# Designed miniproteins, single chains, continued (2), part 58

Each design is a single chain, and the fold is of that chain. pLDDT is the mean over its residues in the fold that is shown.

## One batch from the design tools (miniprotein)

Design m5994
Fold by ESMFold2-Fast:
Structure m5994 (fold): chain A 74 residues (1-74)
Amino acid sequence: SSMDAEMQAVLAEIEALLRAGDLEGALALAQRALKRMSPEQQEHLLVGVGAALQEAGVPADERARILAELRAVV
């Protein structure tokens, strides 16, 4: 899929922060990125964040809560 270069860079940084155990930093970055994006880009980033959280082992109930909080900022 042809993701925007900025979105790919943001997702890579979120994945790196999650691998380092920095959930707070990953979510802060996601929130700031979402505020700069179009609705279409926001939806793609949210899908990517959901996948990254799942790969990092975040439980389904916690992932749902986090994604709902992120959707509230857009």
Scores: mean pLDDT 83

Design m5995
Fold by ESMFold2-Fast:
Structure m5995 (fold): chain A 60 residues (1-60)
Amino acid sequence: MDAKIEELAERLIAAPSGPEQGAIMQAARDAGLSAEQLLEAARLAGKRLGWPGPALGAAP
């Protein structure tokens, strides 16, 4: 497991608001993380928080 992805996911989980989550994602982009790494971190954070996740396939 990539430590950078896991660290980003933990930071997203700890952020209580959308603006703070946005700032964390922007900082990760500035640090050189790829779009795929950002997506994987968001997916991991969403699973741990019980978020519905991205509606990419069949909508529930």
Scores: mean pLDDT 69

Design m5996
Fold by ESMFold2-Fast:
Structure m5996 (fold): chain A 106 residues (1-106)
Amino acid sequence: SMLLERIEEIIRELEELAKEQEAQGRLSTAALARSVAEFLRLALRRAKKNKASEEELERLLELAERLYELVKELAAETDPAKQQEITARIEEVLGEMQALVDEIEA
């Protein structure tokens, strides 16, 4: 599935971004990028196990792409107040993904 391949690509891109952030001494951003990558990996595993529909996988991909964009935005941000705002948005999208995975498993 091209949808599955794209989600797996996003996971790899997040892991590479985490390595880049760690190399720059941005340990908190690196840890968050790794946490998001791991969350996506678990969500994808759960979706596969429960034979998620194409529509559910499209929703999962949309949330994965949004998370990747937010993590990239956080990686470029140097203002602590804006970093906090972006982090809150990441947490909100992670909550939406958790709800989607719970729906798929129902």
Scores: mean pLDDT 89

Design m5997
Fold by ESMFold2-Fast:
Structure m5997 (fold): chain A 94 residues (1-94)
Amino acid sequence: SAEIEQLIAELEKLAKEAKELGDNSLAKVVEDGISAIKQLVAQGKLALALQYARRIKEIAEEGIEAVKKKDVLKAVGLTLRLMGEVLDLQAQLA
């Protein structure tokens, strides 16, 4: 799917941007999400992978903007929300 390949590439760019901004926690959560999305795709669960990839991208983009604005509390809150989405996603792999 062209859409899932594009979403994964966009998420990889967001993880790099988080690292460049010094937010290694946000970067790691996005990377963990990418790994789980790739596993869902490998399992043939494309519709579910697309659903999670879109949600993770939206939260990660908001997180990056909070980091850029130096809104520490908002950045931490969005990273925790993203971690919750990734944990839910990882539960779909078991």
Scores: mean pLDDT 90

Design m5998
Fold by ESMFold2-Fast:
Structure m5998 (fold): chain A 81 residues (1-81)
Amino acid sequence: KELEKLEKEVEEKKEKIAKEANEKALKIIEEAEKKKVKNKEEERQLVLKAVAEALRVIGDAIDEILELDKKLKKIKEELEK
């Protein structure tokens, strides 16, 4: 059935989005850890910026996953009519 195929495709897309977001977030943190800074304040600012950027990447991925779920729900509702 077409619906089962769509559900599988959505699940695969969600997994890919989550994997790519996790890889990007990890890379942001790793790059921040590699930077040498002169003082504690610069270190704090660098860490805060990296955390904020990683959270943004994860947040964007969550929004994209939620949008996919929303689209799938709409398709299921149309098929039930």
Scores: mean pLDDT 79

Design m5999
Fold by ESMFold2-Fast:
Structure m5999 (fold): chain A 97 residues (1-97)
Amino acid sequence: MRTIRAVVRLREEEGRVLIESEAEILPAWAPEGFAFERGRTESRGVLTRAVDLDAPPLTLREREELEMSREEFRRRAEEIAREAAERAIDALVAAAR
């Protein structure tokens, strides 16, 4: 039976998050790192807030707002990454026919 491996990478570039997904179909006997067939999908998101690391210490309220924003950003990034992985797998399945 073939194994499908999907790899999702997150990169931050100038206030943007690039979500790259690659999917590979591997035969059961394939050695680690062997790539047989590939599909690739790229999704892009934008960070809504950036924090200046040289800024003075945050107040309690500012820390709470930042933590909430961070959790929302993480949730959105996870959703986009999942969808990108699914699209990459679908592309491989379509190509294999």
Scores: mean pLDDT 53

Design m6000
Fold by ESMFold2-Fast:
Structure m6000 (fold): chain A 79 residues (1-79)
Amino acid sequence: PEEAVRAIAETLRARGHDDLADELLERALPLVEAGDYEGALRAVEETLGRVPAPPSLEAAREFLAATQPAVDALRRAAA
């Protein structure tokens, strides 16, 4: 769960969304530490929903491929 949050934040930074990455880490890491995986998943989903539309379909699919495994890991922990 912690590694999943960090992986998503690193993907956001790699795409130039440093502010969203920092906000995600600040919000989601304490939730993971508290065992609130549902809250951490919600923070991730809300942050990803604020990412601007990618410039191409290929870029959008690449971003999804980079983030989806980590999101799925958090969903598994929250269940």
Scores: mean pLDDT 79

Design m6001
Fold by ESMFold2-Fast:
Structure m6001 (fold): chain A 96 residues (1-96)
Amino acid sequence: MAEEIHKIASEEALKVLEEAEKYLAENPDLSVEERREIVTRAVAQALRYIGAAEDVVLLAKKGEPEEKIREVLEEAEVSEESAKEILELARKLQES
């Protein structure tokens, strides 16, 4: 359960980084400043996903309410689809 939550977050993080790399490759005319901003935003978003997974696992183990877990996922801007899957895994982790 905890490993599955981390896996989903890691896959979302890798997707963000891959999308940024693809965008930079397709837009060679971007300024150095624009490139730095894109990379910085992508890395920051990837780290937010990883951090959210850690927080969700900790909150679930503590028996914190689902609303708190939803807030963590919303603040980290996790997709609705991934957030729904993580919430189901968090419920199972609490029951274990």
Scores: mean pLDDT 85

Design m6002
Fold by ESMFold2-Fast:
Structure m6002 (fold): chain A 113 residues (1-113)
Amino acid sequence: MTEKERLKAAIDSTVARARALAELLGDPEAQKEYDRIVKLAEEMKAAVDAGDWERAYELAKKFANELIDFLEKHGLFTPEEVEEIKKKVDSAKTPLEILQIANEALTRALERL
């Protein structure tokens, strides 16, 4: 699997977990945040397809931060957990590392429901 294929698979996996979370929460705010996450995911895939790795990295950081803020807003993470995860995102050097952090956060959130 190429780096491009791995990254696109990680994006799709993260979106699928975000969808499951939004469906379990069942409120219009969760659906609205999911729609925003899907839009960012599509923009990130477009950047990857264009070979624009700098834009893919920027979009991955925006995606992860919006997702983490969503999880805090719905009471799934404490402010301390949010700060810890955001520090990991800031330290990540590749879009794939950022998506791995986001996927781990979503998995933890789903386990709390």
Scores: mean pLDDT 83

Design m6003
Fold by ESMFold2-Fast:
Structure m6003 (fold): chain A 75 residues (1-75)
Amino acid sequence: STKNTLLNIFRVELKFSLGEAEILTEKVLADPELSQLILANREKVVEYLKTLDKNKLLTAEPSEILRDIKYYLSL
């Protein structure tokens, strides 16, 4: 499922705690464009998100994350 795939990305690939990964998964699922963009570009998005401070990702609005990922994917 989409939820399980996102949870796995945050928990396993990005090394967030279970609680943090659940919060991030719900945040991303609230924005269908963001969730679809991440799933369509999983490898490159994970590469980008690994460069970010974890606290920045936890506190960011979905629209901010979407804008920044779109910019990264344009490079």
Scores: mean pLDDT 87

Design m6004
Fold by ESMFold2-Fast:
Structure m6004 (fold): chain A 76 residues (1-76)
Amino acid sequence: SSEKAKELIKKGNKLQEEGNKAFKEGNLDEAIKLYTESEDLYLEAARLAEGELRKEAIKNAGNSSLNRDDAEKAKA
């Protein structure tokens, strides 16, 4: 449902913000975990959403994936 999708996007946003904080603090393993969890929530939201809400969820999932890749590269 659209309502559940919105809830999942909000949870994903919170985890992405926590991931960004962890990344800035150099807690790379925590950042990778948080970005991964955020991506999963956005992908679930995209499955439940339609139209613009689905587009937003897919875009946010992509951003979390890129942020995770950046954190993994910083760890290497």
Scores: mean pLDDT 90

Design m6005
Fold by ESMFold2-Fast:
Structure m6005 (fold): chain A 105 residues (1-105)
Amino acid sequence: SLEERARERLSRIAQLVDDIINAKTKEEIDKALEGFEAVVDELMRELGLTPEQRAEVRRHVAEIRKAAEEYYNSTDPEEQEKLKNRIYAEFSRIARIVTEAVRAK
């Protein structure tokens, strides 16, 4: 079902977000971000999101990329915790848009 597919994709995206946060090298973070963006793009196509919904999701994806790059470059544990929380908050916003789009069908 569409709901089951959305849940499976969101679970995979959640795993990729964890991969971003746990990345130790520039190569690992770039690979994790590329994987994350690819799965999100697939999900948006599969759900048939409107241009407005896709633009909103892409904005949150861009915020995750920015926070992830800042997280990798940070040496301050307090800043790292704030950036990690930012990444999870932006992912939650993506999950909400996806859930609402599925419910509207």
Scores: mean pLDDT 86

Design m6006
Fold by ESMFold2-Fast:
Structure m6006 (fold): chain A 78 residues (1-78)
Amino acid sequence: MTEEQKRLIEEALELVYEAMDRFAAGELTEEELREELERAVELMLEAGVPRSREELREEAEETLRYLLENPSVSRAPL
């Protein structure tokens, strides 16, 4: 990977973790969490990860669904 690609991947991961933490703290709505996950998908695509946009979106939707279906995750230490 180039240094730029590595930076984009790190930014995407930071964005996901921050969004999850803020959602767990009640600072983000479901819609806002979805928007942050979509931003992470775009950063991963710019970084040239060996996955399609559809695959990355499916993973983001699975993460969102998991957080919504498991309220204890948003209420427990994350």
Scores: mean pLDDT 73

Design m6007
Fold by ESMFold2-Fast:
Structure m6007 (fold): chain A 60 residues (1-60)
Amino acid sequence: SSRPLSLREIAERVGLSVGNVRAILRSKESLAAISRRLGVPREKIRRTIELAVAGQVGLT
């Protein structure tokens, strides 16, 4: 039972590109800093992180 959510699945659920999802999950910045840098609403950033944590997505 080890099928983590892919970056593509998270991207499809939040309506972002895979590149933006990866950038969010790699970042150690605050939600405000990520939102400013990527031009993505804080709500979508929060949802992306939530799905990654719940789905056991691996980060490098």
Scores: mean pLDDT 74

Design m6008
Fold by ESMFold2-Fast:
Structure m6008 (fold): chain A 94 residues (1-94)
Amino acid sequence: MESYLKAKKYSETDPRLRQLVDLYGKVVDSMQRYFMTDDNGIEGTQSYQDLVESTRKLLEHSGIDEPITISTSPGELMRRVSEAIERAVREYEE
């Protein structure tokens, strides 16, 4: 959470971090939708695919090319997101 607060603060002056904060919002929205979906059918699969895709876009924007798939757990997706935000904040501060 501290790295996200730093990214949000720095987003006022850095367009790359502003885009990262926007992408994080999309990941959070997708995660909320996934947790509200109790259908293991097509709709449940689609909501998780949307979460994976939102996470992939954030990781690509951060320059992290680690593969993620529909088999990647929600906890691992959020770990990757936190890592991407922390990396972007460090690169801005360097």
Scores: mean pLDDT 75

Design m6009
Fold by ESMFold2-Fast:
Structure m6009 (fold): chain A 58 residues (1-58)
Amino acid sequence: SMAEAQSLAALASAHGLTVEGAAAGLRAFKDGGDAQAIADALRAGGSTPEAARQAAEL
């Protein structure tokens, strides 16, 4: 949806993530992943471990 796309762009910008990293993190979240799974997806998408950890805590 457009609202989810806007939220992804805002999340990526706010947390120093790539858009691809943010999309992977959101997918992991929607798939029922815990914070560890979300952080792993964010890192796989090109985010730093610090940015991934901070974003996964949202």
Scores: mean pLDDT 69

Design m6010
Fold by ESMFold2-Fast:
Structure m6010 (fold): chain A 79 residues (1-79)
Amino acid sequence: MLSPEVQEKLRELAEKAREAYKRGDVEGVISAMAEAIQLAAKEAGVDIDPETARNIARQLVEKYGPEAGVRAAEALAEQ
């Protein structure tokens, strides 16, 4: 389980993704989601590089749209 401090940071990243989405800032959504993926992976003991995390976030946003990126960041905050 993620620590309370990490959960709060993930919630902050989910909020940043929501604000980027409201502005039409797709790259902002991708960046926030990539940081959330990397932080969640690190807490789970998995060393994932920033480029790999960004690539995962970009693929999700390209396939399902930036709203899906926001939902994914929110889902990571609830783990």
Scores: mean pLDDT 80

Design m6011
Fold by ESMFold2-Fast:
Structure m6011 (fold): chain A 91 residues (1-91)
Amino acid sequence: MREKVLELAKEIIEAHKNKDYDKMFEKARELMELVGKERGLSQADVDFRFYLLKKILEKEGIDKFTPEEIVEMVLSLVGAAGLAREVVKEL
């Protein structure tokens, strides 16, 4: 799981740097599904948390967040704040 989490986090960062927000959201959703389901979240829980992610970023502006902050937010929304800290250090 950790290796796949790092791969998806790097893809989110690259998409954000390239202003490819459609790809960023695609990879964020994949990361939320991967980590959320391993933590016992249902598909409905993941879908709702992804909706919250989109609402937060839409309200505040995606450009106001660093790509690392977006990765941290994605992982925190699925209850993995501790994993977020370790992933960001390895990026």
Scores: mean pLDDT 85

Design m6012
Fold by ESMFold2-Fast:
Structure m6012 (fold): chain A 85 residues (1-85)
Amino acid sequence: MSEEERARIAEKTRAAAAELEARREEAIEELEALGVPREVAEETLDRLIALARELAAALAAGDEEKALALQEEIRALLQEVEALA
């Protein structure tokens, strides 16, 4: 991945995390509508926001190993949520 591509993805990831935080209550309601319990939805969103922020920072810093590990954690978390819906 080029340095410019990494910077672009980092910026988009940071923006996505900020949007999720701003839409936290709406996202919880959407997950509840899909059958996810509120407590699970809250925990999942808080973890996803935190992981996305760390991923953006790792990408911006060029920490490839940390970025890969965080991407795997996000993927696993999303798969767990999909299994509950």
Scores: mean pLDDT 80

Design m6013
Fold by ESMFold2-Fast:
Structure m6013 (fold): chain A 70 residues (1-70)
Amino acid sequence: MSKEEVVKELKEEIAEIVERYYSQLSPAEVMELLTKARKDIEELVKAGASIEQLKEEAKRYKKALEEELA
C-alpha cells in the first residue's frame, strides 16, 4: 500500500469519527477538527514519518477525539 493511500484512508477515518458527532458540533467546529487533522497528517508526511508511525499517530488522535467528543 502506498503512503498516499494510507494518508487518504486515515483522513477518511477521522472524518467518519467527526461525522458521528455532527449533530453535537457546529459547522465551524467540524471544519476546525477536519482542518487540524489534515494539517497534522500532512506535517507528519512532510517530516518523513513511516506508514507505521502515521497509523500510530492517527490511532492516538482518534482515541483523543472520541474521548473529547463522547
Scores: mean pLDDT 75

Design m6014
Fold by ESMFold2-Fast:
Structure m6014 (fold): chain A 100 residues (1-100)
Amino acid sequence: IPRHFYLAVATGEASIEEILKYTSITQEEIDEIEELLKKNNIPLEMLLPMLSLIAWYKDTGKLPPPILVQILDEKMKELGVSMEKRVKMYDIIKKFMDKL
């Protein structure tokens, strides 16, 4: 297991199989988030950065560290995600963080 596993999730270095094995995230939650991204025309490349924040909160009960939020924000900037879609992404993250 990488020392900074959640950082590896945020940067896309961790696989979905590793996320399912090492974090509290379930396949059903990944599938639901993917469908919400598709429905809202948000790039699927945002999935892993979003999962890093959700997994951190579920596993620790603490707010995500600034570095994970920064990686999410830089990825949104890189992909040209609009302000409306950014708000929707944070709504999705918050919804899944409130489970467990």
Scores: mean pLDDT 81

Design m6015
Fold by ESMFold2-Fast:
Structure m6015 (fold): chain A 73 residues (1-73)
Amino acid sequence: SEEEKIAKEIVEEAKKMIEEGRSLTDILNWVREKAKEKGLSEELINRIIREVQRLYAEYQRKVKEKGPEEVKK
């Protein structure tokens, strides 16, 4: 759907911010703002937030364990 396409764009932009070393708080604030601006439902916004939190945690774990070069695509 159009909403899922927008959600994917937001998640991909959030991934870039994670790689740039932005704080989780800054990333989540941006996600909420962008999703509301695009007219996404609260349910979808919450799904995006959970996905971004998961991706952030996974990235931080990999950076700590394997170093930045291993996780950089």
Scores: mean pLDDT 80

Design m6016
Fold by ESMFold2-Fast:
Formats: C-alpha cells, sequence, structure tokens
Structure m6016 (fold): chain A 92 residues (1-92)
C-alpha cells in the first residue's frame, strides 16, 4: 500500500509536468491524471481510517474509467470535472 501510493504520486507528478509542457492537452490525458490522483487519495484515506472518503474517491475514479470506455467526449469532460471537484474537497 505504501509503495503503491508513492508510485501513484510519482505518476501524477509526471503527468502534471507533461501537461504543463504542452499547450494542448487531450481529454484522455486529463482523465488519466485525475484517475491516478483519485486512486492515491483513496489509498491514503483508507490508511487514515476514512473508509467513506476512500469509497467516494474510488467511485469517482471508476466513473471516469467508464466515461473513457464510452468514448463520449462530453461524458469524459463531465467525469473529469466531477473527479477534480472531489480531489479538491477530499485533499482540502
Amino acid sequence: MEAEIEELEARARELIAEIEAKEEVSVEELARLVIVVLEGLALKAERAGDPEVAAEARRAAERLREALESGDEEEILRAIREGSERIERLAG
């Protein structure tokens, strides 16, 4: 679990750096970043004894994965927005 969190955090930092270096970012790249951050938050919350927070983060990540599988850009963007809002609420 510790190593998994560290790996997810490192992956999120890499994706953020790649996004910052680009003027155009695909919705798939944004979705991938949000999923990784949500998975990391879920693991941290579960370790901290906050199962409800962990469940909320996991649900948001799953919803985003489903949106990506649908191929519907509007659904993907909506799921990214929902996931980002969850990250802000759970991390703050």
Scores: mean pLDDT 75

Design m6017
Fold by ESMFold2-Fast:
Structure m6017 (fold): chain A 97 residues (1-97)
Amino acid sequence: PSQEELDLEVLEALVLIAYSIAIKGLNRAKTEEEKKQIIEDFKKILDRIVDLAESRLTPEQRERLAEFVEKLADDAESQGYTELAKVLREAAERLRA
């Protein structure tokens, strides 16, 4: 594997870790304020991952990461995490730009 392929795998893993933390947080959250904070924190982490992808990945690798993020958005939507799905879809759109 190339360094670029390793960078893609690392960013995919970071997205999965952030997503897992957000899902667990939302399941434990008891108030709407707590849920909003979890979604805001998740968005900030995704924004940082997109910034790293723009600096480290080729356009073809960014498309692969966008496809991966969209699959997570579909998963989130199917489970009723509509706001997480929205944040993920916005990140995928930025990766394709």
Scores: mean pLDDT 87

Design m6018
Fold by ESMFold2-Fast:
Structure m6018 (fold): chain A 64 residues (1-64)
Amino acid sequence: VSVEELLEALERHPANPVALGYLLQLKPEGVEERIRELAERGLEIDPDNLLAKRLLEWIDEQEA
Protein backbone atom coordinates (compact mmCIF):
# COMPACT_ATOMS: atom_id res chain seq x y z
CA VAL A 1 0.00 0.00 0.00
CA SER A 2 1.42 3.38 -1.05
CA VAL A 3 0.81 6.76 0.57
CA GLU A 4 -0.67 8.01 -2.73
CA GLU A 5 -3.20 5.14 -2.76
CA LEU A 6 -4.23 6.02 0.80
CA LEU A 7 -4.62 9.70 -0.07
CA GLU A 8 -6.72 8.80 -3.15
CA ALA A 9 -8.92 6.58 -0.97
CA LEU A 10 -9.50 9.52 1.42
CA GLU A 11 -10.31 11.84 -1.52
CA ARG A 12 -13.08 9.38 -2.50
CA HIS A 13 -14.22 8.77 1.10
CA PRO A 14 -12.68 11.19 3.64
CA ALA A 15 -14.06 9.26 6.63
CA ASN A 16 -12.49 5.94 5.47
CA PRO A 17 -11.23 4.38 8.75
CA VAL A 18 -8.78 1.99 7.04
CA ALA A 19 -7.02 4.78 5.13
CA LEU A 20 -6.99 7.10 8.18
CA GLY A 21 -5.65 4.32 10.41
CA TYR A 22 -2.91 3.39 7.94
CA LEU A 23 -1.79 7.03 7.63
CA LEU A 24 -1.63 7.27 11.45
CA GLN A 25 0.60 4.15 11.49
CA LEU A 26 2.89 5.28 8.63
CA LYS A 27 3.13 9.00 9.60
CA PRO A 28 4.41 9.91 6.12
CA GLU A 29 6.58 13.02 5.69
CA GLY A 30 6.07 15.70 3.03
CA VAL A 31 2.29 15.24 2.68
CA GLU A 32 1.13 16.64 6.04
CA GLU A 33 -0.87 19.53 4.52
CA ARG A 34 -2.77 17.19 2.16
CA ILE A 35 -3.47 14.82 5.07
CA ARG A 36 -4.77 17.75 7.15
CA GLU A 37 -7.18 18.85 4.41
CA LEU A 38 -8.52 15.31 3.94
CA ALA A 39 -8.86 14.62 7.68
CA GLU A 40 -10.73 17.93 8.11
CA ARG A 41 -13.12 16.83 5.34
CA GLY A 42 -13.55 13.52 7.17
CA LEU A 43 -14.60 15.38 10.32
CA GLU A 44 -17.12 17.42 8.27
CA ILE A 45 -18.74 14.12 7.23
CA ASP A 46 -18.31 12.37 10.61
CA PRO A 47 -17.59 14.83 13.47
CA ASP A 48 -16.99 11.93 15.92
CA ASN A 49 -14.31 10.28 13.76
CA LEU A 50 -11.59 9.52 16.33
CA LEU A 51 -9.03 8.46 13.69
CA ALA A 52 -9.38 11.77 11.83
CA LYS A 53 -9.10 13.67 15.15
CA ARG A 54 -5.96 11.75 16.13
CA LEU A 55 -4.42 12.32 12.69
CA LEU A 56 -5.01 16.08 12.95
CA GLU A 57 -3.53 16.05 16.48
CA TRP A 58 -0.40 14.33 15.12
CA ILE A 59 -0.05 16.92 12.32
CA ASP A 60 -0.48 19.82 14.77
CA GLU A 61 2.20 18.24 17.02
CA GLN A 62 4.63 18.08 14.06
CA GLU A 63 4.08 21.77 13.22
CA ALA A 64 4.58 22.95 16.81
Scores: mean pLDDT 80

Design m6019
Fold by ESMFold2-Fast:
Formats: sequence, structure tokens, C-alpha cells
Structure m6019 (fold): chain A 75 residues (1-75)
Amino acid sequence: SSLQQQIQELEKQIEEVKKQIDELSEKAQELAKKPKLDKETIFEEAEITMKIMLLTTKKSELERQLQRLKQQLEA
């Protein structure tokens, strides 16, 4: 693919990951309203938190790759 096409593909992927993070963050806020002693709620909170962390890491990696490609485009 051309460098410009790769940049566009990465920007779209970043947008999709950001949307997933936002959706999971909303679910986390809903769960925060439930009793802390409910075992199932605790497990759901832990799972969502882990997913948000993994997606946040993925977003950061994609953003670094995007910056690198933009630098190559300017060179």
C-alpha cells in the first residue's frame, strides 16, 4: 500500500479502538452503581477494566506507528 493509504488505515483503526474504549468506559460507570459485594459484578468490573487497559495500550501503539509514518511522508 502507499504510505498515504497506510496512514488512512491507521487513523481508521485508532478511531475504532477509541470507540470501543468509550463503550466499555460507559459500561464500567454503570457497573460502579451496583453493590460492591456482588461477586458477579466484581468479576465484570475486573474484566472490563482489563479490556480497557489492553485497548488503551493498542491505541497508544497505533498512534506511535501513525506518527512514524507521518514522519516518513515528510522525509
Scores: mean pLDDT 84

Design m6020
Fold by ESMFold2-Fast:
Structure m6020 (fold): chain A 114 residues (1-114)
Amino acid sequence: SAEEIVEEAKKEASTFDTSKDAKETAEVMIKWIEDNFLSLSKEEQAKVIVTMLLVLKKRKADEETINKLAEKIIEVGKLSEEVKKALKEVVEAILAGDEEKLKEAAKKLVEALL
């Protein structure tokens, strides 16, 4: 289910430390997306998107850094307008620091991808 994928993404993101630079983290993530994203199932794509965004949140990434990753995911994934809107809501919730909105937005993103 979408809730299970969000919880799995949260667990995976929790294993990442906070000591790494957010901008360098985003650059590594972007290269990984370019090389791997289209080989993933839709469920794996959903989990990866949520995990990566939560890691950047944990590492205190600025708006420009988070948007750069989101834009690359949209570009490489050829995401539909519905998925793009849901992804935007996740980014906005992260930047606002709204944990309740983030949970709902992440669930909507997973549902839109499946």
Scores: mean pLDDT 87

Design m6021
Fold by ESMFold2-Fast:
Structure m6021 (fold): chain A 91 residues (1-91)
Amino acid sequence: HAEALAILEELHQRIADIIAGSNDPTLGVWLLAVAVVLTVAKRNPHSVAEVLEWVRRLKRQVEAMPIPDAAVREQLLAALEEAIARLEALL
């Protein structure tokens, strides 16, 4: 769980960096979504599998929403895919 929390914290920071570089204030919703998942994970003892499913759900939500800047969209998806791969390695 502690390593899964570290992966989520790194994901949160990576998304924050992507958004800061984008000049698009509406992208803050994705940073908030990761912050909510991280907050829930910190307050509830969950398995790595449960954390992984939350990140997979977040990725599906990003894929479903058209983000006008395609480069920013691909950077967000890449960050989520990396976090998913790292969490899967903990199983």
Scores: mean pLDDT 74

Design m6022
Fold by ESMFold2-Fast:
Structure m6022 (fold): chain A 55 residues (1-55)
Amino acid sequence: MEAEERLLAYFEERRPEQVEGVKKTLEYIKKNVPAKFEEIVEAILAITDRREAAA
């Protein structure tokens, strides 16, 4: 799944200025916890989905 791409698209639509920060954070996770990277990104996406549903 392209969870990273979907997360970056979300921020690019809402706050394009935040995209660089998000990219840096995701790259940090890839380097330090690559085995958990996909799970972490999907967890963040689930949070953004719930935020949209709650708004």
Scores: mean pLDDT 72

Design m6023
Fold by ESMFold2-Fast:
Structure m6023 (fold): chain A 79 residues (1-79)
Amino acid sequence: MKLTVDEVLEAIRKAKPVAEPTHGPELAAQLELPRPTLEQQRLLDAALDILGVSTVEFARVASKDRERVFEELERRVAE
């Protein structure tokens, strides 16, 4: 397995969510995000695009450290 949690976090930090979310809602559900916002869904979709991986692989890796992933999403939305 080549994808790491740090790569997921880096993709979220670099994500520029300007498109309508397609896979973001699915990812939010797979990660069990509490009350996911539209902005968080757009960030997840853009991070997926940066990494070029499946929603399943993204969710699997992100689930290894959900706390750090949730904090990064909240930080990005608050900016």
Scores: mean pLDDT 77

Design m6024
Fold by ESMFold2-Fast:
Structure m6024 (fold): chain A 59 residues (1-59)
Amino acid sequence: AAEAAAEARGLAHQPVVRDANELIELYEAGAPEEEIRRLGRERGLSDETIESIIEQAKR
């Protein structure tokens, strides 16, 4: 029973981490922040997660 709840929450975090790396690479390649926000939304990322990714990419 708990596995079903963990699947929806845990799996959502795992693919997000993978997509985050691709977004960081795009930012380093010169993609504007607005494009990264749009791409993140298309991938199903939360606005808060997208902001964290951008902050990390700024490093």
Scores: mean pLDDT 68

Design m6025
Fold by ESMFold2-Fast:
Structure m6025 (fold): chain A 114 residues (1-114)
Amino acid sequence: SEVEEAIKKAIELAKKGEPVLLIILTSDNPQSLRTAEALKKAAEELGMNVIFVNLSGKELEKASEEDIEKAKKFLKELLEKGIKLILAADLSDPEAVEVLEKFAPEIEEILLKS
């Protein structure tokens, strides 16, 4: 499972003290695609490890500079609190929910998209 392997890799990096953003994208709506792009670019600019699983069947939508800056501010605040593993996931997919629940005890911060 691509999702399980991605989660395991994220947990291992976080256990080593490396900050990680794990993105699991199941939704194909334009807002979810833009949010994923903004978070991915923001995390890369902050020097975080980014692990991205795209199950939406769509390419990411272009995020605005404002969206990226907002995401960067949010991620920086979490990093300053000592959070090492951040998960951004769309919970609209039942299989994604089941996988996330299985690994929830090892995930420090979850960003949920309805």
Scores: mean pLDDT 74

Design m6026
Fold by ESMFold2-Fast:
Structure m6026 (fold): chain A 95 residues (1-95)
Amino acid sequence: MRARELEEAREILLSMGVPEDLVKRYADKIVDVARAGKVSVSAMAGTFLGEFFSKGEVDENLTVEEYIKLLEKNKLTTLDDYAAGLSPEEVYKRK
């Protein structure tokens, strides 16, 4: 179960241009927070991408509640915008 969710998170981050070393650092956190917050892995990956491209990094020590607030801030549309062919940087700046 967890290995499948990790692969999903990894594939999303890699497809959006996140370096493999950072994917390895953050994929576990994305899966763990998604499970705890009862949100999809893809929604958490979108939230991570929004913060990553704005700040150049995401705090791995953020609580589940803080990540849920980031989901609300990012309106859960980030992955839909990426699927429309927008770059992660352009999607984040639009918000």
Scores: mean pLDDT 61

Design m6027
Fold by ESMFold2-Fast:
Structure m6027 (fold): chain A 55 residues (1-55)
Amino acid sequence: MNSAEIADVVQEAEDRGLDFDGILAEVESRLGKEAVDTIRRMQAGGRAGAAELAR
């Protein structure tokens, strides 16, 4: 799935003042579970990358 579509939905939800859980619910509703899985993978990858650079 294209990360740009996910980013657009996240930005719209943030502009509406939704919590992180609300943002994930909007993404799942509009783009499906695979989009939520992509966000979670990006979050996990970001932390792993930072840990490797800090080492």
Scores: mean pLDDT 69

